# Designed miniproteins, single chains, part 103

Each design is a single chain, and the fold is of that chain. pLDDT is the mean over its residues in the fold that is shown.

## One batch from the design tools (miniprotein)

Design m3579
Fold by ESMFold2-Fast:
Structure m3579 (fold): chain A 100 residues (1-100)
Amino acid sequence: GIRVAQLLMEAADISEKKGHKEVAGFLYAAALEVLEAARRGNFKRATDVLYESYLLSKSVGDKESVELVIKALEILGQQAKSKGDMQGAQYIYDKVQQLK
């Protein structure tokens, strides 16, 4: 949970330093939402927030933040699987495939 939120905060800081303030603001908020959703076992909500984070970072050409968000999705998938949520893990993996 915590590592996924840390990656989103790193992505937010990078976006802010590049002048993408709106995207950075979304990524900071997304970090908190993903942390709470994952803690509650709501991997679908956490994944949907990460997918929006990916789309926004990609829309402004922030490749570094895009890579951090993809890594966050992969870690979230491992966490869902480790908790025995195979449906949540599959939902995350399906979303990761959409990013390729």
Scores: mean pLDDT 86

Design m3580
Fold by ESMFold2-Fast:
Structure m3580 (fold): chain A 68 residues (1-68)
Amino acid sequence: SAAKRAKGEALARAAADAAGRVSAERAGQMVLEMGGSPAQAKTVEGEARRNGGVVSEAAAAKAIAAAS
């Protein structure tokens, strides 16, 4: 649904921003704070850690979708 896509996009945007401004760990925490699952948070954090502590919005969205 459009609402599920919008939520996934919001999670991805917030996670990418948190990784770039703070850390991969903060990106995972942000996903949890915004109502994402532990699996989504762990997947996004892992992606950011593998990519030098940052993750693009597109990569974060893909990680969230894969873990949902």
Scores: mean pLDDT 80

Design m3581
Fold by ESMFold2-Fast:
Structure m3581 (fold): chain A 85 residues (1-85)
Amino acid sequence: MKELEELVEKLIEEEREKLKNAPSDPEEQKKLVRESTLKLIEKVIPKLEELAKQGDPKAKEYLEQLKKLREAIEKGETDLSKLNE
């Protein structure tokens, strides 16, 4: 799981850099944050699937949580701040 945590941290930093160059419009920034979060989830899912296949129970748990979070964000049913462990 350490490799996954490092990957997630790096991906978050990369998306943060993109948002620093985003328009100053708050509505456009919110849209970009949503899109960046979905991109982060899509990048993390394959790594979680690999680790879960190798028998990591935490990877399987996080995979299910991220899939559920992705669905909720796509449906507009959740605030990004609700992504709690």
Scores: mean pLDDT 69

Design m3582
Fold by ESMFold2-Fast:
Structure m3582 (fold): chain A 92 residues (1-92)
Amino acid sequence: SLLDIVRGLAEGLLSGEELEKAIAKIREAKEEDFVKAVVEYFKDSPVPDEEIAELAREMYEEIKKGGGQEEVIRFDIEVAMKELEYGVEKSL
């Protein structure tokens, strides 16, 4: 599913052929469906849903233009940076 692909990408579980297959599935998906899956995955994140959606749309557009692994890496870094900026409240 798109949600499983998003999870694999966000958690760094995909490499090599699995990453290429994930990118191909994103390219075949509807933008709205991909964006919804990304927002759902990050629903408990301190980053606002609208910012996650914007990053997801940018990634989708670049992949549709022929982008690949580099766009996935960029997305993962940008989300991680935003989570650090918004702060993850950790209760001990």
Scores: mean pLDDT 79

Design m3583
Fold by ESMFold2-Fast:
Structure m3583 (fold): chain A 81 residues (1-81)
Amino acid sequence: NAMKNLDEKLKKYIEDSARRVEELARQAEKESPEGAITVYGVGAREFEDFAKYAKSLGYKNAAKVAEEHARRFRELRDRLR
């Protein structure tokens, strides 16, 4: 099933991307909390947009993981404010 195979690959792509956002935010936080707030804010928006689009195309697992990471990034951003 090509669609299921792509959903799994997109899920992995989102998981890898979330790890990179988290690492970038940690590096930015060493300079100031404002840097980390910006990185988490951008990440949350991008993952929300990805989730909506992926869900519209039927990639349910990728969409769910993106939604979870978007929520997590918003929570991390809000803790730094």
Scores: mean pLDDT 86

Design m3584
Fold by ESMFold2-Fast:
Structure m3584 (fold): chain A 90 residues (1-90)
Amino acid sequence: DEAELELYARLAARAAERLAALPHPVAQELAELLREMVTADFEERQKLEEKIRELVDTLPDDDPLRRRIIELLTAPAAELAAELEAAEAA
């Protein structure tokens, strides 16, 4: 559904803005990759997803922003799933 893809794109763009606002170099790089995913084709998206995963894996377990970065990065998929569930329940 094109409308669902458009909704995800808007949620992903918002998450990228929030990541870019964090004073953290990895969060800034993740924001750029997330923005690229919004406009990328299927093959490019697979490559970007792998880069995002690798970049997240570089975050130390004791980094105080690690949880926040992961939360913001995964928010678009979680929010999309919640909105789709709410729409079907209505």
Scores: mean pLDDT 75

Design m3585
Fold by ESMFold2-Fast:
Structure m3585 (fold): chain A 74 residues (1-74)
Amino acid sequence: SEKDALLAELEATLAELERAVRERAPESQIDALEDRILGLYLRLLALLSPEEAAALTKRLQARGRHIRALWEEA
């Protein structure tokens, strides 16, 4: 389904962002990955039930805090 494909792409892009942050990739690469994540998230919100959207938002907030901590430890 489109929803499952977008969820898989979001997870892959989040893993790529975490790797880019750990490897101190150029800001342009990190910005492009963040823009892609935002685009995928907004598309998913249009397809998800309120319960699924809340669960995704919670998961993304936790993932964002983890990636932010990696950035701040640099």
Scores: mean pLDDT 85

Design m3586
Fold by ESMFold2-Fast:
Structure m3586 (fold): chain A 55 residues (1-55)
Amino acid sequence: SQLLALEQGLKSPNENVRINAVLSVRSDEAKEILKKALEKETNDDVRALIKSVLD
């Protein structure tokens, strides 16, 4: 499942893996996963990227 791969990528300790996961988002269902990931994300660059994808 692409959604499972997204969830796993967003949990990576590697910031570049999380960035690539955010950039892979193309569906409204995947955007709901991003909204939840934003609540847990502590890196400001990744947070800004998630916010830009959700807008």
Scores: mean pLDDT 82

Design m3587
Fold by ESMFold2-Fast:
Structure m3587 (fold): chain A 72 residues (1-72)
Amino acid sequence: MTEEERFRRDAIELVKRIQEAMDAGKTVEEIKAIIDEHLARLEAEGYTPEQLARFRAFADKILAEVEAEKAA
């Protein structure tokens, strides 16, 4: 499995977890906790600092979309 395939798989998993949390009526703070926990798991799984920074940027964009959706 390539690093890009790994990133895509883990990104899909994060999006799924965030969607389930939104469907359950979770707060932005609870969704931030889910993101932090997911990033900590990726670090433990051997993601490099550069890969973690890229994933964090992706997660931040998703979080911004969640905040916009909840504000609407």
Scores: mean pLDDT 82

Design m3588
Fold by ESMFold2-Fast:
Structure m3588 (fold): chain A 76 residues (1-76)
Amino acid sequence: TAAARARAARLEEHIARDPDNWLAWDLLGHYLERAGEYGRAAEAYERALALTPNPSPEGRARLQARADAARARAEA
């Protein structure tokens, strides 16, 4: 949606200033997914996983599941 695309763009501006903010990458993935951009959403979730400094098993599993689901959608 246009609203989801606009929120993704705002998060990309934030990430440009703070590229190590894994929460911003996670949230970017969420809005890209809602915008139907599943490939870019998967990349954002994968980046969030790479950047998380203290991965809880639950948090990591959730991000991995989101990345995998978005990737599957992009390849469908």
Scores: mean pLDDT 80

Design m3589
Fold by ESMFold2-Fast:
Structure m3589 (fold): chain A 93 residues (1-93)
Amino acid sequence: SKVDEVLENVRKAVEEKDLKKRAQYIREAIDLLMELSPEEVEELRERMRKEGVSPEEIALFEAVLQVAEGVRELGLSQKEVDTMAEILARSLL
């Protein structure tokens, strides 16, 4: 499911040591989150809480969710979203 794909991309981003690959996983998570319904977003929040994911994974998930909401509200360009993914990738160092 798309919910499972978001969780997997967030986990892979936290575990990935290569900044470029990490940014790609973050970018994929943002794109997937933009496709989720409000119900699927709540399911994702509940699953993160129940599965006992790391604080780093929770922090990254909240950050990518804020970027996805910003795309919807502000109409961010693909290049701006790529830049945000790169900033988030560096913040995990």
Scores: mean pLDDT 83

Design m3590
Fold by ESMFold2-Fast:
Structure m3590 (fold): chain A 77 residues (1-77)
Amino acid sequence: MEEEIERAEAIAKELGETNVDFSGVTEEQVRAHIAVTAVEEAKEKGLKEIKTGPEPEFTHPATKDMAKKIAGAELIT
C-alpha cells in the first residue's frame, strides 16, 4: 500500500508535479499509476535487449493490459 503511493509520487515528481495529494486516493487509482510505470519499464528493457516489436510502441494498449495484470499480481505476492 505505502509502496504503491510512493511509486505514484515518484512518477509525479519525475513529471515535475510536486503538488499531488494522495490523501483519500483509492488504491485502485494508485495501482493504475503503477501499471503505467510497469509498462514503461518493461517496454524500455524489452526494446533495449530484445527489440522484437513489429509494434514496439511505448504505450501500446496490449502492453498496458499486461502490466496492469502483473502489477495486481505483484501486490498480492
Scores: mean pLDDT 50

Design m3591
Fold by ESMFold2-Fast:
Structure m3591 (fold): chain A 104 residues (1-104)
Amino acid sequence: SEAVRDAVIAILLAGIDFGVRVAKRLVERGDLDAAKKVLQDIIGDAQNLIELLAGRDPESVALAQQIIQLAQQALASTDPDTILAILDQISALVDQLIARVAAA
């Protein structure tokens, strides 16, 4: 069902948005290990989103791929300021993706 797919996409996008907010708070309080676990969850949600969008919306797939790449860069970093800057970039891409899905 298209309605079920759209609902799952909305849940995944809400999960990524919430995950970014949680990861920022964890980094700000010095809990990098917990922040990195949340980043792994963001990668998983973005991968699931790509599978649901595959063959239907190549621009949304490209945005989700950029989210994965940025989250992987954040996982490789030990610098809190770098991780926070990457999380801000992920947040901007998530906002673009939410707006794009809402306009469909």
Scores: mean pLDDT 89

Design m3592
Fold by ESMFold2-Fast:
Structure m3592 (fold): chain A 64 residues (1-64)
Amino acid sequence: KLEEYIKALKSDDVETQAKALKELHELRETDPSKREEAGKAIEDFLNDPSNKKLLEVLKKYEEL
């Protein structure tokens, strides 16, 4: 489950990436056992300099 969301963040689809980001945020808040891994995945995604669609993903995420 967590690995699927991390995989989705690496897709070329903005909607898929935004939904994965939302799911990781929810997982971080609701599952203590996955909190650290989910948080790191979010941080790595937001700080990835190769992520050319980051702004579009964040805008889509805000709408979800």
Scores: mean pLDDT 77

Design m3593
Fold by ESMFold2-Fast:
Structure m3593 (fold): chain A 81 residues (1-81)
Amino acid sequence: MKLSQQELQVYQQVLALEMEAVLAEHAGDLATAAQYRAQARQLLDDAVASGVISAAQAAQIAALVAETAELMRQGYAKAAA
């Protein structure tokens, strides 16, 4: 998938927050996980509102982040089995 420099920067920031959320969930801290996810959503919304990325680009970033987070969760589930 082709990402612009601005899309890549937003993707990296949102991914970092989602990774922290996945780690918090793995540790059993659902409240902290929810806070990181709220921050990630706000960051995407702010980027769209400020015109840094389009709504379509934000949806693409959210999909890529969700895919990466799912792979991390599967890795933890497999390690626990």
Scores: mean pLDDT 80

Design m3594
Fold by ESMFold2-Fast:
Structure m3594 (fold): chain A 61 residues (1-61)
Amino acid sequence: SATVLRAAEADLRRLEEEARRTGRLDEAIQHMEKALATARQVDPEVAELIERVIRRLREEK
């Protein structure tokens, strides 16, 4: 659903910004990996978004 995807994108964007601002990249990646495990079972589109965010954060370490 478009509404769920937009909400997930907004939430992920806020989490990325907070992780970058605070320097807590490892903690953010850890939390997102747990969310990814759940998302893979219920919403593959949200799982793809989370995977992209994890990749970006890993590249900034």
Scores: mean pLDDT 79

Design m3595
Fold by ESMFold2-Fast:
Structure m3595 (fold): chain A 93 residues (1-93)
Amino acid sequence: MEELKREVAKALGVPEINEEDLRAFAEELKALAEKHGDKEAAALADKAIETGDLRYILEGSLRLAEKAIEKGKETKPEEAKKAEEELKKLKEK
């Protein structure tokens, strides 16, 4: 969670990204995608490693967050709404 927020901050404030950082975020995204059965998000993680483009990590992360929020609305609707607001803030940055 904190690592994804840090990556968004890096994308906005730091002009360069290390290959190790990008790979770490992509591997974390892939693990989350596999846990949730999202093959498209997993493919985005692989593409981020292949191309070095952090946009694929951001796209996959937003996709998984949106899917988790929708699923969470059934079990914890208040938590899901709060997460939806945080996701909206991330999309606007």
Scores: mean pLDDT 68

Design m3596
Fold by ESMFold2-Fast:
Formats: C-alpha cells, sequence, structure tokens
Structure m3596 (fold): chain A 81 residues (1-81)
C-alpha cells in the first residue's frame, strides 16, 4: 500500500519541470521500497534523485534532499509500528 502511494506520487512528479520535486518523489519511492523489503529497488530509486540534483550544481538542494529522505524514512517507520 505504501509502495503504491509512492509510485503514484512519483508518476505525478515526473511531469514536473522542477528537478527537486521529482527528486523528492523518487526519494519517497526509495524509502517505501526499502521498508517493504525490496532493498535493491530502494537503492536504485535512492540514488536517482541525488544524480538529478547534482546535475543542477546546487549544494543546498542536495542537503535539503538528504534531510527530506531521512524525515520520510522516520515517518514511514512510525506508521509501521
Amino acid sequence: KIVEEAKKKGEEAQNSDDILERAKAYAEMAVAYYVSGKKDEALKWYLKPFLEVLSTNDEKAVAELNRYVDEAYKKILEKLK
């Protein structure tokens, strides 16, 4: 269920011209896959947003994305308790 919600958000964000918004959606998919036990898929989606954000040469965007991924992971873990 969490993976399906994350995929829907990712598909919607893929139509955005904002690289950071797409990166955040990809990070949510990575966290959802990781929590669901699909670690290989999680790693793939986790790396994708960092590669896209790095292409912008925006160090602040990279730092914000890292913080966002950590927060999303904590929220999903709380939901599974």
Scores: mean pLDDT 68

Design m3597
Fold by ESMFold2-Fast:
Structure m3597 (fold): chain A 94 residues (1-94)
Amino acid sequence: SELIKEVERLAGEALMQLRLNEYNKAPIEDQIATVNKFKKKLKEIMDKAKVPKDIYDKVNKLLDQAIEEVKKGNIDAALEKIAEAVQLIIDYLK
């Protein structure tokens, strides 16, 4: 699926950017901005794919939890929340 490839590409970019920001000791604002940019792009894909509200809400909740984890400096936990959100979308798009 073209949409699955796009979701995987965006997830890879977000993961790389979060790790790069961590390595460079970037401000928390940059980590939050990275997750919010990813959230915005996933929303565009979910809207296009007409993802049901229950999946949409679960994905948004997981990404909001990822933002809370980056605020705490827990990048590994944030990445796990992003991975869970991505898997929900991929499982729907299959």
Scores: mean pLDDT 89

Design m3598
Fold by ESMFold2-Fast:
Structure m3598 (fold): chain A 74 residues (1-74)
Amino acid sequence: AKPPVSKEQAEQFKELMKKDLEELKKMPPLSKEEQEKALENIKKLKEFVEKTMDPEMAKEINKILDEIEELIKS
């Protein structure tokens, strides 16, 4: 079965996640409420990626999402 997201769309999503990671590094510390919301959104994104993308692409994107999660928790 083919994943619902095309390889091109998955690559674009990966680049957007990389951009979000770089922007987050430049932002001031998040409030506790903003951190909780962001962590919930990351969990949903990881689930979306695992369900819709090829395993190799999902692994690469989840690595970026893990880095974003660590920055949010910091």
Scores: mean pLDDT 78

Design m3599
Fold by ESMFold2-Fast:
Structure m3599 (fold): chain A 85 residues (1-85)
Amino acid sequence: SVYDKIIEKAREALEAVRAGDRDRFYELLVEILNLAQQVPDPAAQAELSRLVTEVFRAIDSGDREAAVENLERLIKLAEEQKKKA
């Protein structure tokens, strides 16, 4: 499902943040944003896109803790949406 792919890429992004792999991290965020556009629920799509934007904002400001927090929120939302499908 699209939610499984989002969860997988978000977990990889979380590891990229912890490893300091900036190039891999940005690649994964773009992939997550593209997957979010495939989410059929408009409210879930909007919230996932907002969380991806917050992750970009956090890492660009050097706030690694906020980036991790928003990635974890994104994973939780994707898991909750998958259970409803």
Scores: mean pLDDT 85

Design m3600
Fold by ESMFold2-Fast:
Structure m3600 (fold): chain A 106 residues (1-106)
Amino acid sequence: MNKEVIEILEETAKILNENPKLEADVIGHSLVITAEDDPKIIELLREFAEELNKNPNIEASVEGNTLFVSLSSKPEILNNKELAIEAAEYIKELAKKLVEKVKKLE
């Protein structure tokens, strides 16, 4: 497991946790985001998942009010440190935009 990728995901979780309507944890090489049970916030999680899934090195899915984000389990990604770091940074950048959108709801 790449330590630099975990550090980026942990920084991302910290950014998300700055909003009281979002709870984020890092589990292995996956980021798990649970939102307040608000249809508007859940819709933002779905939009976030769709945007993340535009990157072929990222897998994102929403189940209820929880978003699961993982780096692709493909060997090409797991064995390429640069691609894994780029994917993690992409998750972090989009997470900052998600926090801004959630803040605009109130």
Scores: mean pLDDT 81

Design m3601
Fold by ESMFold2-Fast:
Structure m3601 (fold): chain A 55 residues (1-55)
Amino acid sequence: MKPLSLEEFMAQLVADGVPVPHLRVILDWVLRENKDNPEIQAAAERYLAEVEARE
């Protein structure tokens, strides 16, 4: 199975109806594991902001 991009992974979680608090935990974990990848950091922060804006 080919690896998913962060965008594809996050889109799948949103489609599965994962609630905002759980998305925050997942994004925090992604940021922690990928802090040496600025592209992933920026993408994760953008997704977190979009998810929070829905509330």
Scores: mean pLDDT 70

Design m3602
Fold by ESMFold2-Fast:
Structure m3602 (fold): chain A 85 residues (1-85)
Amino acid sequence: SSLIEKAIEKAKEIAKTEKDPATVEAKHTEVNLLTLAEELNSEKLKELAEKYAEALLKYLKTGDEKAKKEAEELEEEILKEVEKL
């Protein structure tokens, strides 16, 4: 499908431009969640996906426990939003 093709192209773009494993992981997670948000036509899920990827990247790069907790809370919010649809 066009959504899967878009996700694949974005993953290729990330791999080409990003060499830091933490950045690659966070961006790949963001692409997957943004693809899901597009599929479900959810603006709220899109916003949560972007915030989650940012918190995840900060945690993976710095080990910041506050960023870890923020990512965990955002993951729970994402799950709740998906369950509403």
Scores: mean pLDDT 76

Design m3603
Fold by ESMFold2-Fast:
Structure m3603 (fold): chain A 85 residues (1-85)
Amino acid sequence: ATAGAVAALSEAQQREVLAAAERVLADPADEAAIDRLGRLAGEGLAKVYPEVSKEDAVAGAVAAARADPETAARNALAGAREALA
């Protein structure tokens, strides 16, 4: 997940990113939390880059989160904390 993508989300979705990222960092094998994090990041990415389809943005973000859950969670956590400050 990119920090800019998280900033494009609603406050409610940013709080969901924070919660999902914290769950992934506590348990990097939590597939539901990883998928949730990826979907939220993909939705934010689609808002920042409207030329990319929402389906492609979500699929790519979920794949990236599954490939490296800890890095995805740390980046998303930082972005959500910055956006919610």
Scores: mean pLDDT 81

Design m3604
Fold by ESMFold2-Fast:
Structure m3604 (fold): chain A 72 residues (1-72)
Amino acid sequence: KEVAEKALEAYKAGKDQESARYFTAAALIAVGDELDGNLEKARETYRALAEFYRKIGDEESAKYWEEKADEL
C-alpha cells in the first residue's frame, strides 16, 4: 500500500520512472505476499493499485487489480 502511494506521488510530481518503479515493486511485493500465504497484505496492496489506476483514469487496470483483491 505504501509503495503504491509513493508511486502516485511520483506520478503527480511528473517523475515517470520513479512512478513506474514503485508500481512494479508494489505489484511484485503483492504477488510475493500472495505466494507466501499473506493474503490480507496482498489484498491491501491490490486494492491500493486499483485505487491508483482509477485516480489516473485507467479503469481497466483498476478493475483488474480490484478483481484480483476480491478473489483472495
Scores: mean pLDDT 73

Design m3605
Fold by ESMFold2-Fast:
Structure m3605 (fold): chain A 76 residues (1-76)
Amino acid sequence: SMVEKLAEDLVREFERRLEELVRRGASPEEILQLAGEEMSRAVVELTRAGASPELILETLRRMQEAVDKALAEVER
């Protein structure tokens, strides 16, 4: 569905932005600030697109996994 594609695009773009922050030597604080902003935005965008609560929750879980990976790389 188009909503599932939107969710995939949101996760992919978020992962790309996190990878750029890690590459630039961003702080854990900067990563967490981006995560908060983008997760909030994803909820709004998916809700407007008619996404189910299940799809929204799955998208947030995938975004959290990306955050955990980015934080592990920065705290190396």
Scores: mean pLDDT 89

Design m3606
Fold by ESMFold2-Fast:
Structure m3606 (fold): chain A 106 residues (1-106)
Amino acid sequence: SLLERIEEFRKALTKRPVLPTDINDITPELLRRIVLETAYDILIKKLYSPAAVLYLGQLALKHPELFDEFMKELLKRIYEFAKEHNATPLALAALGQALKKLGVEL
Protein backbone atom coordinates (compact mmCIF):
# COMPACT_ATOMS: atom_id res chain seq x y z
CA SER A 1 0.00 0.00 0.00
CA LEU A 2 1.01 3.66 -0.26
CA LEU A 3 1.26 3.99 3.52
CA GLU A 4 3.49 0.88 3.75
CA ARG A 5 5.78 2.37 1.07
CA ILE A 6 5.99 5.64 3.05
CA GLU A 7 7.00 3.70 6.20
CA GLU A 8 9.62 1.63 4.29
CA PHE A 9 11.22 4.73 2.73
CA ARG A 10 11.05 6.59 6.06
CA LYS A 11 12.94 3.76 7.82
CA ALA A 12 15.75 4.18 5.25
CA LEU A 13 16.16 7.88 6.19
CA THR A 14 18.76 8.46 8.92
CA LYS A 15 18.28 12.25 9.24
CA ARG A 16 15.14 14.38 8.92
CA PRO A 17 15.31 17.29 6.46
CA VAL A 18 14.94 20.83 7.85
CA LEU A 19 11.90 22.84 6.71
CA PRO A 20 11.85 25.32 5.12
CA THR A 21 14.70 24.70 2.66
CA ASP A 22 15.91 27.17 0.02
CA ILE A 23 13.79 26.23 -3.00
CA ASN A 24 16.52 27.28 -5.48
CA ASP A 25 19.15 24.96 -3.91
CA ILE A 26 16.98 21.84 -3.72
CA THR A 27 18.30 18.55 -5.17
CA PRO A 28 16.03 15.69 -6.33
CA GLU A 29 17.22 13.61 -3.32
CA LEU A 30 16.48 16.38 -0.82
CA LEU A 31 13.06 17.05 -2.42
CA ARG A 32 12.14 13.36 -2.16
CA ARG A 33 13.21 13.34 1.51
CA ILE A 34 11.13 16.46 2.28
CA VAL A 35 8.03 14.97 0.57
CA LEU A 36 8.44 11.58 2.32
CA GLU A 37 9.02 13.12 5.79
CA THR A 38 6.04 15.48 5.37
CA ALA A 39 3.84 12.60 4.15
CA TYR A 40 4.98 10.48 7.12
CA ASP A 41 4.20 13.26 9.62
CA ILE A 42 0.78 14.07 8.15
CA LEU A 43 -0.57 10.71 6.88
CA ILE A 44 0.97 8.29 9.42
CA LYS A 45 1.62 10.39 12.57
CA LYS A 46 -1.46 12.63 11.92
CA LEU A 47 0.63 15.75 12.65
CA TYR A 48 -0.80 18.47 10.42
CA SER A 49 1.25 21.59 9.58
CA PRO A 50 -0.23 24.38 7.39
CA ALA A 51 3.30 25.70 6.73
CA ALA A 52 4.48 22.26 5.50
CA VAL A 53 1.49 21.93 3.13
CA LEU A 54 2.08 25.43 1.73
CA TYR A 55 5.80 24.69 1.30
CA LEU A 56 5.10 21.42 -0.58
CA GLY A 57 2.76 23.31 -2.93
CA GLN A 58 5.46 25.90 -3.60
CA LEU A 59 8.09 23.17 -4.20
CA ALA A 60 5.81 21.38 -6.70
CA LEU A 61 5.04 24.66 -8.52
CA LYS A 62 8.78 25.52 -8.70
CA HIS A 63 10.10 22.02 -9.55
CA PRO A 64 7.25 20.00 -11.16
CA GLU A 65 9.80 17.92 -13.13
CA LEU A 66 11.19 16.40 -9.90
CA PHE A 67 7.87 14.75 -8.92
CA ASP A 68 7.44 11.12 -9.96
CA GLU A 69 4.10 9.24 -9.84
CA PHE A 70 4.68 8.07 -6.23
CA MET A 71 5.41 11.63 -5.04
CA LYS A 72 2.33 12.94 -6.93
CA GLU A 73 0.18 10.33 -5.14
CA LEU A 74 1.67 11.45 -1.79
CA LEU A 75 0.85 15.10 -2.59
CA LYS A 76 -2.73 14.12 -3.52
CA ARG A 77 -3.15 12.24 -0.21
CA ILE A 78 -1.70 15.21 1.71
CA TYR A 79 -4.09 17.55 -0.15
CA GLU A 80 -7.09 15.34 0.72
CA PHE A 81 -5.99 15.15 4.39
CA ALA A 82 -5.44 18.94 4.57
CA LYS A 83 -8.85 19.62 2.97
CA GLU A 84 -10.56 17.36 5.56
CA HIS A 85 -8.68 19.02 8.46
CA ASN A 86 -9.46 22.73 7.89
CA ALA A 87 -6.25 23.69 6.06
CA THR A 88 -5.76 27.40 5.31
CA PRO A 89 -7.10 28.63 1.93
CA LEU A 90 -3.56 29.65 0.87
CA ALA A 91 -2.08 26.21 1.59
CA LEU A 92 -4.91 24.40 -0.24
CA ALA A 93 -4.73 26.80 -3.21
CA ALA A 94 -0.95 26.39 -3.58
CA LEU A 95 -1.01 22.57 -3.35
CA GLY A 96 -4.16 22.32 -5.50
CA GLN A 97 -2.61 24.46 -8.26
CA ALA A 98 0.57 22.37 -8.08
CA LEU A 99 -1.39 19.10 -8.41
CA LYS A 100 -3.30 20.44 -11.45
CA LYS A 101 0.01 21.48 -13.10
CA LEU A 102 1.37 17.96 -12.38
CA GLY A 103 -1.68 16.51 -14.17
CA VAL A 104 -3.21 15.02 -11.01
CA GLU A 105 -7.01 14.69 -10.97
CA LEU A 106 -8.60 16.23 -7.85
Scores: mean pLDDT 75

Design m3607
Fold by ESMFold2-Fast:
Structure m3607 (fold): chain A 64 residues (1-64)
Amino acid sequence: KRKEILERERRMMEFLRENGKKFREQAEQDFKDPSLKSRGESAKKFAEGSFKAVEAMERAFKEE
């Protein structure tokens, strides 16, 4: 039971970390072009959301 949950959580956290890094990189690239500033801000928010989700999962995992 727990082993399957831990494997799923670990895979999800890895996925979210990778996506967070990609969105962060896209935001940096978008901020270099003033016309893409709003897109960069959206990418930054998605990156922050992904990292916050990982932190929440890590906290929940420690409580278990």
Scores: mean pLDDT 77

Design m3608
Fold by ESMFold2-Fast:
Order: sequence, then C-alpha cells, then structure tokens
Structure m3608 (fold): chain A 68 residues (1-68)
Amino acid sequence: SEKKKLLEQAKKKREEAGKLSQEGNELERKMLEEGVSGRDAVLKSAELTMEAIGKSAESLALLNEAKK
C-alpha cells in the first residue's frame, strides 16, 4: 500500500540520519579528546549535522504523509 511504502522510506531516512549523527558525534569526540582542531574538522562536523537534520526532516515529512 502507499502508506506502507511511505513508512518504509521514512524508516530508511531515519536510519541514514542516525548514521550521520553518529559520525558527527564521533568526530566531535575526537576533536575534544585527541586535539583534532581546525577549520576543516569544524566544517565537516557542521556538514554531518546539517545532513542528519535534513534526513530527519525528510523522514518526518514521509511519516506525516503516511498519516493522511
């Protein structure tokens, strides 16, 4: 059904967001613990965070469509 497909897509986007968030958290941990610092590290962390937010927003939009 259409609802089932939307729920499956939402789950996939949520899993993608989770992976990106985990990568961002791990990079932040390395920056704090290992002294990895600089523009490139900060920008990469910001990119991972923004991509995770984007995927989470896509997942929520799909869930909202499935509820209609």
Scores: mean pLDDT 81

Design m3609
Fold by ESMFold2-Fast:
Structure m3609 (fold): chain A 95 residues (1-95)
Amino acid sequence: SPEELLAEMDRLDAEITRLEQELFEAYKKGDIEKMEETLKRIRELHARYDEVLAELKAALPKDSEEYFYALVRKIAMDGVLFAAEKILEKAKEKA
C-alpha cells in the first residue's frame, strides 16, 4: 500500500541518517575502511529509496501531495549520497 511504502521511506531516512553520522565519525578518526563500508551501505539504501519512489509513482495519482513530498525527500537523499562520496574522496587525498 502507499502507506506501507511511505513507512518504508521513513525507515530508510532514519537508517541513512544513522549511517551519515557513522561516516562523519569514521572521517574524524581517519578510518578509510569504515568510511568505504558505510558508503557502500548508504548506496544500497539509496537504491532501495529509488525503488520505493517508483512504486509510489505507480500507486499514487500524479498530482498527489504524498508523491510530491516523497520526491522532495528523494532529492534530499541524492544530496546525502553526493556529500558522502565527496567526504570519502577528501579523506583518501589526506591518507
Scores: mean pLDDT 84

Design m3610
Fold by ESMFold2-Fast:
Structure m3610 (fold): chain A 78 residues (1-78)
Amino acid sequence: MKELKEYKEKGEEYKKKLLESTKELVAPEEYFKYAKEAIENYKKYAELSESEEERKEAEEKIKEVEELLEELKKRLSP
């Protein structure tokens, strides 16, 4: 329970850092790093989730981060 909640919170924290990085256009390595950390934490949340609802929430969050990362790649790559 404690670890489950911590992984979800870490995932949200890195997702927020990813969004903030998009506004500043910091080095590309920074937002890739934040995206990876967010996805890894949400994957841990999904792995530790005992309910279908929690697992679906984690999968939705991972998809949101992946979609955000793809949009960032489109903005930075011609």
Scores: mean pLDDT 76

Design m3611
Fold by ESMFold2-Fast:
Structure m3611 (fold): chain A 90 residues (1-90)
Amino acid sequence: MSPLVKEIKKLLDEMKKLLLENPDDPEVQKKVREIGKEILEKFKKLTEEEQKEVLLYLQEIYDEMIDENISQEALDLLQELGSELNEIML
C-alpha cells in the first residue's frame, strides 16, 4: 500500500470514529469537514488505481455506518466527500 493511501485511510478512520461518537456535535462536523479537505488534497496526488482503492474504502465505511443505524446527517457528510472525490477523477 502506498504511504499516501495509508494516510488517507487513517484520516477516513478518524472521520468514522468522530461521526460514531458525536455525529450531532457542530465541532465534530467542522472537524470532519476539515479532515475531508485534507483527504481531497491528498487524493489529487494518487494514481487512478490508488484513487479507486480509497473510494472502495470510503464505501466500506459508509456501508458499515448504515448497518450501525448512524444519523442521516453523518451519512450525508460521507456522501458529500464521496461525491467530491468522484469529481476529481473526471
Scores: mean pLDDT 82

Design m3612
Fold by ESMFold2-Fast:
Structure m3612 (fold): chain A 90 residues (1-90)
Amino acid sequence: SMEIEEKKEAIKRGIELLEEAIRALENNDPISAKRYAEEAARILEPYSPEASKLAREAVRVLQQPEVDVDEVKRLLEQAIEEAKRKLKEL
């Protein structure tokens, strides 16, 4: 089904953006990490609300005056796992 293929491509794009957010954090670029996570959350919202919520929580942590990078990475990794789980169910 074309609809299933479109959903799979959207979820894969969301996963790629979450992975880019993690790479940005590892390169000490929290501004880019936030932008990637926000875009991933928007893309994933219709298909994986749980992954979207975790990505939004990561964005919230990134907006704090003192950023817990390990917490942000954990949230992004959890968002990736939820998105991958949804992808396997399609």
Scores: mean pLDDT 89

Design m3613
Fold by ESMFold2-Fast:
Structure m3613 (fold): chain A 119 residues (1-119)
Amino acid sequence: RIEERARRLAALIEAGVDAVLAWIDKNMHPEIAAHAKRILTSDRPLYEVVATVAVAEVLAEKGLAKEFTPEQFDRIVREVAAALERRVDEWKAQHGRYPSLEELVRAALEEAERIIEKL
């Protein structure tokens, strides 16, 4: 269920970078894990971090995590991040506040599912 996944991943992100990196190492191909670590350890906007985690989760659940090149992974993450940025801007316009981390993760999972299903 997307709500349960969003809550779990939000808790993982709140636990810190080391927890997220350990989860990536367990669920992704080593080369993709190395690429995701580059994104997660750089000074990136939160929505890019959230997009990376959401993409990894969806790929792992669909059994696709080991069938993607780093370039394909980066492309999907960038598409999800762009969609998420648009949703955050719309959210701020509608609610006068930034979304919570759980709300942001839920949106990222929705966008990741939508983008990956079209592959």
Scores: mean pLDDT 76

